Designed miniproteins, single chains. Designs and how they scored, part 78

Each design is a single chain, and the fold is of that chain. pLDDT is the mean over its residues in the fold that is shown.

## One batch from the design tools (miniprotein)

Design m2876
Fold by ESMFold2-Fast:
Structure m2876 (fold): chain A 62 residues (1-62)
Amino acid sequence: AALYEKLGLLYEKLGNYFEAADAYEKAAKIAKANGASKETILDLENKAGVAALKGAVEKVTA
């Protein structure tokens, strides 16, 4: 779980927002499968959603 969250953060820092969103989504899926807290799962899902929105904005405005 932590590995994909770190990968998502790295992609976000590089400006690769769609890859960051995919990594955060995978982190959330693994966290849910491993019985992580509701707060942890929601945080990862929110990070994925925000990254996806940033990627969409960059694609149309870059």
Scores: mean pLDDT 78

Design m2877
Fold by ESMFold2-Fast:
Structure m2877 (fold): chain A 74 residues (1-74)
Amino acid sequence: MSEVEQRFVDFLAQVGALLTTASPASQRQLLGLLQEAVDRREEIRTLPPSQAQQQLQQLLQQFQQQVQQILSQD
């Protein structure tokens, strides 16, 4: 895997770990975010490698911000 792909996989694992300590409301929001992340990643996989890397990096940044927002609302 590329470094960006590995970072994305690590991010998904980190969010999964957060589910074990989050409130039920935050768990629901995090699960929805994980589903969206998986769907967007599958779409990105169909792109040329250079574009896939760039979009995956942008997606990772967006989801990291959304996770912080969800946790701050808990």
Scores: mean pLDDT 79

Design m2878
Fold by ESMFold2-Fast:
Structure m2878 (fold): chain A 98 residues (1-98)
Amino acid sequence: MVKVTLSGGGEVEEGGEITVIANLESDEDKPYVILLYIQKEGEPPKFVGQRLVKKGGQAQFTIKNLEKGKKYIIRGEARETRDGPILAEGEPIEIIVK
């Protein structure tokens, strides 16, 4: 079983940056690809980045250039390879830009 937990999010000022941390839990000591996406309200998800992570590891992503007055949803996935099947999805987190 594979699990991804996202942390970070919350309120940020216009022109600020936010750090999102993805934590990997797995029954296997093998690497997984963590993919992070950002979705602006009313728009499709956009790819932020990917990191190769082993059991108990973390991936850190810095998100910039957020628009004032907008809400964003951050989504994270774990896969064996970038183009492979989704094995786990983290609970989405929100970013609100003031």
Scores: mean pLDDT 81

Design m2879
Fold by ESMFold2-Fast:
Structure m2879 (fold): chain A 67 residues (1-67)
Amino acid sequence: DKEVKELREKVIEAAKAGDTEGAYEAAKKLGEIASNDEIAETLAEAAAVGSPEAVRAAVRGIQEGVK
């Protein structure tokens, strides 16, 4: 679960920084390995602190990673 924790932190930090590319890339990797609950928690935390653009990029990343 260390990799999930690291990717969650990357998504949240990228969202907070307004880094749309970083948020997408980290979220895509998170979507490949994390549970639905971990994904939902990560997106909720990112939405609380992040820019709307970066949060949208994270959502797209998750959608790509899950499939």
Scores: mean pLDDT 85

Design m2880
Fold by ESMFold2-Fast:
Structure m2880 (fold): chain A 71 residues (1-71)
Amino acid sequence: DPGFEELLKETEELVEESEKEKDEKKLKEYIKKLEEKKELVEKHTPESPEKQELLKKLEEAIKKIEEILEK
């Protein structure tokens, strides 16, 4: 799939942006985008150490945002 490298880069950038965001409504949008990217990475990317690390970063980012929103 020619989109694999683009998907991985977009996902890494999205994770980094989400970690710096403070606006509650934007954080809710980031959760949705991160969950969508997680599903795409899981289904459309072959298994690799980099995939595993990226999925963990996605899970951590989602969890941190949820903790901010659930305060």
Scores: mean pLDDT 75

Design m2882
Fold by ESMFold2-Fast:
Structure m2882 (fold): chain A 62 residues (1-62)
Amino acid sequence: DELNEKLGKKTKELSEERKEEVEAKVKPIKDPEERNKLVDEFLDELQKEMDEFRKKLKKELE
């Protein structure tokens, strides 16, 4: 399932990039609520990027 494998690979790559970015930003933050807020914001951005990638793949299959 080529499409699913490409989506999975892209999701993993984006997740790793976002994990590194959020870790760098949350390291100086001691408040767990502030850290969680940053994590949630990064997860939301990851979802948006995945949606855009999915749209591109669908267009390629046309």
Scores: mean pLDDT 74

Design m2883
Fold by ESMFold2-Fast:
Structure m2883 (fold): chain A 75 residues (1-75)
Amino acid sequence: EKEEKARELLEKGKEAFENGDYETAIRYFTQAAKYGEGELKAEALRLMAEVYRKLGDTVSAEQLEAEADKVLAEA
């Protein structure tokens, strides 16, 4: 199921983020957002935004937050 896959990818992304592996975290969160819908997709996008903020990329972070808000407004 897509939701189950998204949750697995989200968990892996969180683990990478905790370990300071921001590139790996972004890859997993990107995949989680692709498979997830609604709140799960929004969570993946927000966590990805958090990683971009750690990297100093506030523009990408703001864009991802706007996408997350749009996802929640649609569902």
Scores: mean pLDDT 85

Design m2884
Fold by ESMFold2-Fast:
Structure m2884 (fold): chain A 82 residues (1-82)
Amino acid sequence: SLDEEKKKALEALEKWEEEIEELEEKYKDNPEVQKILEELRKLIKETKEKIKAAKSMEELHEILKEFLEKSRELAKKLVEAS
């Protein structure tokens, strides 16, 4: 169901936030990495709001696709900065 898939997506984003918290501690003295992690936290927050508002499986899939595309770009910057 849509509600079950939303729950799974939100749980996956929660795990991403936990990983970001670990990276924030590891790179606490790296301002460039901190800025990228802040952008990633903002993206996750905005994506959670969109997931909650999604009215169909098609909308949910599009939201998740956009998240993956944007998060991959941030991940590339993170690797280059770390």
Scores: mean pLDDT 87

Design m2885
Fold by ESMFold2-Fast:
Structure m2885 (fold): chain A 116 residues (1-116)
Amino acid sequence: MYENSEAVRLAERLAEEALRRAGRDPRLLGVGEGTTPERVERLLAANDARLVSRRELTVASPEEAVAALAEELRRLPDLRRVFVLAEEEDGELVFTVLLFLADGSAHELTLRLPRP
């Protein structure tokens, strides 16, 4: 429980920074614990969204995670909501980012980084 709460707090801070760098509204951000296929499916259903892409990146630092997410955010028009699921797995932080667009499409970006 405690470790997942720390992962969520870090994910929130990194996502807020990425949104700021991309010139996006930080109020678009939602965060949660645990990244399972079932939780991703529930979030897609709750947002009436169709998943159209998946990407996974292994990054070496929080700074690289922010840069990668900010780049993805800049590329997507009509962004309506960002949701980040965070967990710690074997000393690695895993952030599953769901990007919801106004046209009903969703994009998934999974970021893996070592625990700081």
Scores: mean pLDDT 80

Design m2886
Fold by ESMFold2-Fast:
Structure m2886 (fold): chain A 90 residues (1-90)
Amino acid sequence: MKELVEKAKKALDEYNKAREEFRQAVADGAPDDVIDELQKRIEKAAVELVNEMIKIYEKLTGKKYTDEQIEIAKKAAVNFARNEFERARA
């Protein structure tokens, strides 16, 4: 459990840091290459966070997510991040 909580916290910290760097880069008019790399970092961090949260939930409840449910959750996290990119650039 402790390792899962530490990984989830690390993933959340990376996700929040990448989001702040992205918002600052957009505000500063950074080149598209820099913006694209930050978007990839946010998407990766979002997927990692969802993976660790699912593992914690399964451990706490004794219930297991199906592979299909895990895939849906990961896709939802990536889509949420992409919608946030659109809003930040508007």
Scores: mean pLDDT 80

Design m2887
Fold by ESMFold2-Fast:
Structure m2887 (fold): chain A 72 residues (1-72)
Amino acid sequence: MEEEREKAAEELFEELREKAVEIDTPELRETKKLEEEIYEKSKPGSTPELLEKLKKAKETTILLTEVVEAAK
């Protein structure tokens, strides 16, 4: 259901944002900004397309965080 997925995504994104804040790179900053915009537009009643976009943004954030951590 949309609400369950949106809530789970919000919790995951919040955790990722907290971790990403500790790793300050231009790429992660841009990714966090995009995720926040998608979040604002994915309010209750949003389309399934927005939910899928949020899922992809999460995948990208995880990958970027891992790459940055490996580069340190």
Scores: mean pLDDT 61

Design m2888
Fold by ESMFold2-Fast:
Structure m2888 (fold): chain A 55 residues (1-55)
Amino acid sequence: DEKLVEAVKLVNKAIEAYQKGDEETADRYVDEAAELVGATPEQRELLRQSVRDVA
């Protein structure tokens, strides 16, 4: 699934942004990844939490 591959790339960029302390850029990448895969608001929030936990 090409959309899933792009979402993973966006998640990796979000992790890097959180590690650099750029929370606004990181949140934008999380939102773009969630939108790309059609995530619900609840799934988007879980994704944000997971990205923060990994960063």
Scores: mean pLDDT 82

Design m2889
Fold by ESMFold2-Fast:
Parts: structure tokens; sequence; C-alpha cells
Structure m2889 (fold): chain A 64 residues (1-64)
């Protein structure tokens, strides 16, 4: 079924985590285009509304 939109609180947490990952991990920054394609998001702002925190952390672990 259709996914409900992320709550504003949840989206804010995802945005904070995404900004941190992009600053701390150059591999994550390099893989951002792939993450955008996989999620269907056009940019980091849209990604934060679509992709839950757990999925970002899983994607980061896959880069190791």
Amino acid sequence: GPRPPLSPEEAARVRELLAELLREDPRFAQAMPSLLKLSGARDEEELARIVPEEALLTFRELLA
C-alpha cells in the first residue's frame, strides 16, 4: 500500500543524520547519486522525506 508521509519530527531526524553522514563519511557522499536513484528522490531534501533513518544506516553499512 502507499507509504504514509514521514512525520515532521522523523523527517528532521533523518535530515540531521544525512547531513552528519555526508560530513563524516566521504564514501557516503560519493554514493549519494546511487542512493538518490534507489530511493527515487531528486535531492537530499526529498530523500529525507522518503527514506527512514534505518534505511540510511543500512545503506551506510553496505558501503563498508
Scores: mean pLDDT 75

Design m2890
Fold by ESMFold2-Fast:
Structure m2890 (fold): chain A 84 residues (1-84)
Amino acid sequence: LPLGVYYFSKGEYDKAIEYFKWAAEKGSPEVKAVAYQLIGEAYYFKGDYEKAAESYRLAADNAVTPEERQFAERKAKELEEKIK
């Protein structure tokens, strides 16, 4: 996650997504939820709202707290509305 966040902060979204996907595949449930949120944010900044919405849905499905789930669901819905 830290290296992915570093690349995200530099605007290197493709590289950030690569690291976040690795964290989502290999991490604990807590890490997976956060990684999917960050993948969603990276796709959003790339302008890929469909992949961003899908990633936020995955974050909601993997959320370990109600607050994380509600945040991810809200973000997914906002992006789904922008696509339509």
Scores: mean pLDDT 80

Design m2891
Fold by ESMFold2-Fast:
Structure m2891 (fold): chain A 57 residues (1-57)
Amino acid sequence: KPLPAPTDEAGKRLLAGRYALEHPDMTEEELREFGRKLGLTDEQIDALIASYRRLKA
């Protein structure tokens, strides 16, 4: 597919969340880096990490 990545912020957050769920061994630092690569804001990355922590608890 020529453009598989979502273009909006909501789509980017969904993709990052999906990636985190499929990679449960991923560290918070790796998740932050992935979110930044997708162009998420620090607030969106913090929310994603908080959700990830909750899912792993």
Scores: mean pLDDT 69

Design m2892
Fold by ESMFold2-Fast:
Structure m2892 (fold): chain A 70 residues (1-70)
Amino acid sequence: MEELQKEIDASVKLIALAVLLTAAKRQGNEEAAKVAEEAIREAARLMEEGRYDEAIKVAEEGIRKVEELM
C-alpha cells in the first residue's frame, strides 16, 4: 500500500511538471521549459526503476526551480 501511494504521489508531481512545461512554452520561457523537461525525464526514469522516493524528490525540486524561473 505504501509503495502504491508513493507511485501515485510521483505520478501527480510528474503531471504538475507537465503542466508547468506547457505554461513555460506558452510564455516562451526556454530556460524554464528546459528545466521542466530535464526534471520530467529524470523523475520518469527513476519511476521506471521503482525508485519512487527519489522520483518524488526530483519532481519537487524541478517544480520549485521552474516556478522560480516563471
Scores: mean pLDDT 84

Design m2893
Fold by ESMFold2-Fast:
Structure m2893 (fold): chain A 111 residues (1-111)
Amino acid sequence: MTVTLLLSLKDAEGKWVDTGAVSASTDEGLRKAALLLSRAAVSLATADGADARIRTYTKDGKEHILAELKGTGVALSQAERDALAEELAEKVVEKVKKLNLPWKEVKIFSL
């Protein structure tokens, strides 16, 4: 049984567009998935200036926003990017653990 995390970006028209998904079936897998998407979100917000969010859906179809990062378009140092990514990943993991998520089967989504 698994959790799917989705990365979304805000487009120029203000719409959220899904750009990536990672599934995890263990606590370690969840931490790694959260960190992977958090690193992507930080990169997109700093390089491309896009607002980014990490979210999940429960089995009932309810959306949960786990983390958001506002786009800046400002280049950050590697240490600053790593620190932001770790902070976002921690928030994602904590929110997932607080959700009484019905366990889902693993799904891989196209980027």
Scores: mean pLDDT 76

Design m2894
Fold by ESMFold2-Fast:
Formats: sequence, structure tokens, C-alpha cells
Structure m2894 (fold): chain A 61 residues (1-61)
Amino acid sequence: SARDASLETLANNIVDSALTWKLSREQALALARAFAEAMGLSEEEIEELVRRVDELLAQAE
């Protein structure tokens, strides 16, 4: 769906930023949550974004 595609794009952008700025996993997950909250996403969407960021970071190690 368009929303799922948007969440995937946002997750990739957050991961790229985290890797570029050498953020810890905890900092990257906090950044994902803060971005989602600032955008007015639902709690379900926030959890989905945080989960996607966590999975992408684990795969980048």
C-alpha cells in the first residue's frame, strides 16, 4: 500500500542517517519514534516504523 511504501522509505532514510552519523541502535530507534510522533502517526504505525528500522540496522551489521 502507499502507506506501507511511505513507512519503508522513511525507515530507509532513518537508517541511512543513523549509519552516516554513527548513531547507536538505541539512538536510531529513538529517532524513528520521534519522527513518527512528529508526523502524527498512530501508535501502530510508530511501532511498525521502529520495527522496520530495527530490522534494517540488524541486517547492516
Scores: mean pLDDT 82

Design m2895
Fold by ESMFold2-Fast:
Structure m2895 (fold): chain A 78 residues (1-78)
Amino acid sequence: MEEAKKLDEEGLRAEKEGRERARQGDFSAAMRAYVEAIRKFREAAELYKRSGDEDAAKEAEQKAREVAERLLRLAEER
């Protein structure tokens, strides 16, 4: 349970770092931070699901999806 919360908090920190890097124009650093955030949120979701906390798992999965959408917008096709 504490491990899942730690991963969720690490994901939030990585997302915030990614947004700050994107705002500064460092898209390379922003993309790396977003990839880390997605990984952390997915790991948290799996641990929440294993512990039976389906609501927390769903929220973590949703956060991963939102960060993935930001990553796609940064990557764009050009």
Scores: mean pLDDT 83

Design m2896
Fold by ESMFold2-Fast:
Structure m2896 (fold): chain A 65 residues (1-65)
Amino acid sequence: SAEDYVKEGLLLLGQSKYDEAIAKFEEALAMKPDDAMAWYNLAQAYRLQGKTEKAEAYLKKALEA
């Protein structure tokens, strides 16, 4: 489920596996495009990679979802 992909992404994020975490959050969003939590977690993953512009764009989507 979308929730299971979010949980997998969070576990990967905790292991600093940012690209793998991002892929899981993107899979969650493919199932539920309006999932604010998935958008927020995507933004956090990009922020932790130092990709500030992408993080800000996805954070905005999370706030609008």
Scores: mean pLDDT 85

Design m2897
Fold by ESMFold2-Fast:
Structure m2897 (fold): chain A 57 residues (1-57)
Amino acid sequence: VPEPSEIERKELELKGLRMAPGGLADAGALTPDSLAVLQQRIAEVEKELEKLREKEK
């Protein structure tokens, strides 16, 4: 099985990050600071995905 493309890996990372607030809330660890960090990371991964998709064209 070929390795997932960099785009596929970033899409999986983004999906995990979007689900992380729910897991943190269930664990009682959800804070405004952790949400801010997750939001920043989501924005970074989305920006990287956009650049990767542009490079493939």
Scores: mean pLDDT 75

Design m2898
Fold by ESMFold2-Fast:
Structure m2898 (fold): chain A 90 residues (1-90)
Amino acid sequence: GMETLERLRELIERLRATDDPEEALRLAREAVRLAERAFREGTLTLEDARRAKEAAMLALEKAGDDKKLILEAIGLVLRAIGLELDLELQ
């Protein structure tokens, strides 16, 4: 829905602006959780899923050499890809 997409756009803007990789991961986690919630409610669009994936991939890019942040960001990317695939198979 419109509210989900607007919130995802806001989270991505904040994520792009931050120099803190832990804040980037937190924002990406919020984006993926928001998309997962919208999927459960039957309101998630492909655009929403793609935005959640974008947020997770940006957090991965910002993780640098931090192994814990890299692994957590990879987990978020996989969760977002799963949502996109589930929507395309419906």
Scores: mean pLDDT 88

Design m2899
Fold by ESMFold2-Fast:
Structure m2899 (fold): chain A 62 residues (1-62)
Amino acid sequence: DAQRAEADRLVAQGDAAEQAKDYAKASELYRQAAELYRQAGDTMSASAAEARAQEAEKKAKA
């Protein structure tokens, strides 16, 4: 599934953004990944990506 593969790449980019401490960018990338996982029917991966996006957003605002 192309959408799931694209979502996996966005998660990897979000991980790189977190490593760079760009939490705002990481949050945005994880949210995009969550939407693509949801479109692919992977609700578990979508939920995990959404949770990571929320944590990154919290760190960006702290």
Scores: mean pLDDT 85

Design m2900
Fold by ESMFold2-Fast:
Structure m2900 (fold): chain A 55 residues (1-55)
Amino acid sequence: MTLPERILRLLAEGKSVEEIAKELGLTPEQVRSLIAAILRALGVDSVEEAVEKLL
């Protein structure tokens, strides 16, 4: 499972950015940056659209 898929799965499970950061050993700022990069790479405007496209 890729890091983007793992982040999207945790968001789909209702985890906060802070909880995801703690679980992955990242900062909240790094998680937010990765979410922005994932949305950009998939060409979508929301986490919900990214989850639907990738999961």
Scores: mean pLDDT 81

Design m2901
Fold by ESMFold2-Fast:
Order: sequence, then C-alpha cells, then structure tokens
Structure m2901 (fold): chain A 85 residues (1-85)
Amino acid sequence: MEELKEKVLEKAREIGLLQAEAYEAIKDGDLEKALAIYEQIIELYREMKKEMEENGVKDESLITMIELGIRNAEDKAAAIKALLA
C-alpha cells in the first residue's frame, strides 16, 4: 500500500517536471527534444496505469485522469511530429 502510493506520487512529480522541460524546449525551438520528453511522459503514465491495474485499484476518476494524461501527451507528440515532417 505505502510502496504503491510512493511510486505513483514519484511518477506524478517526474511527469510534472518533464512537462515543464518540454514547454521550455518548445519555447527554445527544440522540437525534437520536446517530442522525446512527451514520449517519456506517455511511458510514465502507462506505467502508472499498469501499477494501478496490477494492484486492483478501481478509482475510476484516477484511471480516467491517467488516460486523459496519456491522450493529451499523445496529441502533443503528434502535433510536434507534424511540425517536424
């Protein structure tokens, strides 16, 4: 129980820091760096979802927020890929 909570909170903090880093990369015109960071954000959200599912967490609101986070990061990655093409 404690371990799962700590892992989820740590990943959430890491995602927050990565979002700030991606924003700065976009401001600097480093779209390739921003894309790589959003791909990392997607993987962290997927890991959080997997840990929730493996531990039988049925918090529908938390799961929905994680799924929306994945979708938002995927949409941003797709937009950056379009700009790089």
Scores: mean pLDDT 82

Design m2902
Fold by ESMFold2-Fast:
Structure m2902 (fold): chain A 62 residues (1-62)
Amino acid sequence: SRAEESDPAAGFALYTVRPGDTLASIAREYGVSQRRLARANDLDLDDPSQLRPGMRLLVPLR
């Protein structure tokens, strides 16, 4: 189901982006879609430059 249906504050992990990380690799590690991860952090799938080392991401776990 959509995250909005559940409490969005629950079930998120904080991840600090490391050099060489991509939305795909982070999403794969947590078992979520790249699109869902990008939307949770107001990121564009087609703009990998928005993903910067040291940036903290909210990873939706459900």
Scores: mean pLDDT 71

Design m2903
Fold by ESMFold2-Fast:
Structure m2903 (fold): chain A 51 residues (1-51)
Amino acid sequence: SHMEKLREERKKFLEEIEKNRDDVDKAGELSYKYIQKLEEERRRLARKARE
């Protein structure tokens, strides 16, 4: 399920953010990449819905 995969990736993302809490630059990079992946997945699902 896409939803289960997104949930697992969110948990991993939050754990990485916590580990890098004191590194603002690293936390920013992780957040940016996570948001980009979510947007890409949403676009992919929207495209699939037309098939």
Scores: mean pLDDT 76

Design m2904
Fold by ESMFold2-Fast:
Formats: sequence, structure tokens, C-alpha cells
Structure m2904 (fold): chain A 57 residues (1-57)
Amino acid sequence: MLTEEQLKRAERGLEEALRAGVLSEEQKRKALEGVRNAKTPEEADNIGVRVITLSGR
């Protein structure tokens, strides 16, 4: 599982995307589930970064 810091970063990114209207509540829930199930910090961070990146599309 992730460290508290890594989980916090992912959560923050998802909250920002949700507020920007580019992520639905369902998608945020799925992404958080993915972060919680991430085997490495790299996987979790990648989920957060991808969500933020896609918000710019």
C-alpha cells in the first residue's frame, strides 16, 4: 500500500479534477479504488497525474 503522502497527493489530484468538472463522481471513485489497490507508489502517482493531464483535453 501507499504512504500517507502518496495517497494524499492522489486524492488532491482527483479532487481538483472533480472540481474542474472533467471527472465524474463515478470516475473519481474508480480512480481512488485504483490508487488504494496500487502495488507501487509509481502506479498510484501515475493515476493522479493522468487524471490531471486528461482534464486539460
Scores: mean pLDDT 66

Design m2905
Fold by ESMFold2-Fast:
Structure m2905 (fold): chain A 68 residues (1-68)
Amino acid sequence: GMMDELKKQAEELIEQAVEALRKGDIETAKELVRKLKEVLSKLPEEEQKKLENRLDREGTRAWIEANE
């Protein structure tokens, strides 16, 4: 369903943002983080918590919070 598609999209955006950050491509990372925030805002609180665990694993959450 739409929720499963949004979760997959968020996970893919997390991976892409991590790779962009590793490469020092800040412009691409900002665009990907912006898209990630939009996807997360469309998910229920419980699903957001699961994706926060993925953000922790990938180190992306600290970057998102620092660069909002």
Scores: mean pLDDT 74

Design m2906
Fold by ESMFold2-Fast:
Structure m2906 (fold): chain A 62 residues (1-62)
Amino acid sequence: DAEIEELERRLEGLDLPEPVREGLELLIEAARRSTDPEERQRLLDEARGLLDQAEEELRRER
């Protein structure tokens, strides 16, 4: 799945605190295992939102 692969690649490129990284990995894994398309999309949207927020925070701290 291209969307999951994109999120995983973005996550791998970021130096996030371990608990934040683990939380994002769990959301992506939950999306992978979800059999409900609506739930899967909600989990992916949540992971993307958290990832975008983490990227913005890292840029502000530089």
Scores: mean pLDDT 78

Design m2907
Fold by ESMFold2-Fast:
Structure m2907 (fold): chain A 62 residues (1-62)
Amino acid sequence: SAALRALIDELRARAETLPDPEVRKQVMAEIDEARKALDAGDYDAAMEHLVRARNLIQEAEA
């Protein structure tokens, strides 16, 4: 899905700005799992991983 690919790109860009390398690693791991799920056609799993990535970013930005 074009929308899911755009969300992955957005979250990846936001993750790269995070100061904590351990949090960046966790966010990138969730994004990588989302990409794998999307490539497999598992949109529900992809969305679940993207929600986890977004939540980690929001907590780190607070």
Scores: mean pLDDT 85

Design m2908
Fold by ESMFold2-Fast:
Structure m2908 (fold): chain A 112 residues (1-112)
Amino acid sequence: MREEIEKKTEEAKEKIDAGEDVEVSLTVENGDEEVARAALEAAYELILHNAEVNKDVKLTINLTFVSPAPEAEVRAEYARLTAPLGTRLAELAASHDLSGLKLELNFSTRVV
């Protein structure tokens, strides 16, 4: 799982560097908090890289949280895990000119 996230992140960075629109889909299975943190870190790294490269690239990031837990618990855990990303993105916006940045963040939860 982590190796797949790292590979997808590297491939996405190469496309951003080439000025190509990128869509990345990352899945977190069974409430694995380390995999969740790796996926959120990858999302932040891609957003930061796109902002720094500044090549009118549309970056789409799809994050899916999959768990056998009840839907309400999955949603609550997902909200908890994603909150730090929101804070880091606010800090990024304070320090970088995000004009021209095309970003789509899609969050979903799925019960197994």
Scores: mean pLDDT 74

Design m2909
Fold by ESMFold2-Fast:
Structure m2909 (fold): chain A 68 residues (1-68)
Amino acid sequence: MVELASKEEIEEKFKKEIEELKKANEEKPSKEIEEILKLYEESKTIEEAIENILKYQHEQFQKVLAEE
């Protein structure tokens, strides 16, 4: 059972989440999901992709909180 987040376990879960996002984007295209998928494709490593996506989500979260 996954009690400790290893790099390999994080990478595997992240890949599954990306596949799920791809399916969601096919059903209902979203600028946010498309941007996340682009960040994943442009990243050289899965760890870099995770960091880039977290930064993007943080910016979106700030925008939502400060929505005028």
Scores: mean pLDDT 72

Design m2910
Fold by ESMFold2-Fast:
Structure m2910 (fold): chain A 59 residues (1-59)
Amino acid sequence: MEELKEELERYVREVVPEEKQEEAIEIAHRAIDAYSAAGASEESIKRFAKREVDEFAAS
């Protein structure tokens, strides 16, 4: 899961405005932890976490 968190942190730095990046990273980490605890596959966790980041960035 650490590698997945690093991958999503890089994604946030690429697509999210700098002023929102810190909060978006926290959202991504929480999503990864929550979906992982729910038993989702790594591919699904990545997809869901990216979606939450994208929705936050669009707010």
Scores: mean pLDDT 82

Design m2911
Fold by ESMFold2-Fast:
Structure m2911 (fold): chain A 86 residues (1-86)
Amino acid sequence: EEEERRRELERKRELIERGRRRALEEEERRLGRRLSEEEREEIEREWQEMLERTEKRLEELKKNKDWEGVKKLEERIEELARLGEA
């Protein structure tokens, strides 16, 4: 079961990372210029914090057997991944 949990976390990290990459690209398109180092770090920090909060919340929901909450959080992660469509 630890193997399944590890694969699930890896998959979720990949989805979030794809969303982060898209957010950076969209902001650059919106501004019509490349992001500064500070702007990029800020967006990356926000995504990192979101990833950490998401992982912690998912663990808490699973520990409490709140499967409805787990489903909603997974749907949100998938939605973020869809925003990264090619």
Scores: mean pLDDT 71

Design m2912
Fold by ESMFold2-Fast:
Structure m2912 (fold): chain A 68 residues (1-68)
Amino acid sequence: MNQLQPSPVPLSKEEQEEILAELKELIEKNENKEEQEELLEKLKKEWDEKSAHQVKFALEKEKKLKEE
């Protein structure tokens, strides 16, 4: 099975959840796809691979909720 060891500097679960919550607020304020992509790209550079993966899911879920 694959084990979790995505980054040399792992963020705590609480920190990751907090960052994801902040991301949702930013998405709502921006409302634009281009701005969302720019934010996601910046976050990827700062966050580890695991965090970036969760960010993508959060963005997709947010869009789906607005589409529904």
Scores: mean pLDDT 60

Design m2913
Fold by ESMFold2-Fast:
Structure m2913 (fold): chain A 63 residues (1-63)
Amino acid sequence: MLEEIIEKLKRLGLPEEVIEMVKWILEGDYEKINEYLLKLGRKPLTEEEIEALKEHIIDAFKE
C-alpha cells in the first residue's frame, strides 16, 4: 500500500519533500510531520488529525 502510493506520487512529478511528508503521514510519524510544519511556520497537527489525513490518503489511492 505505502509503496503503491509513493509510486503514484512520483509519477505525478511531486517534489521529494512532498513525497516524504506523505510517507511520514502514512507511517504515523507525528514528530517528523510537526517538526517540518513548524519549520514552515505552520501550526502543528494532533495525532487524531494526522490519523484522519492518513485514512484520507489511503482511501484516495484505493481503487
Scores: mean pLDDT 77

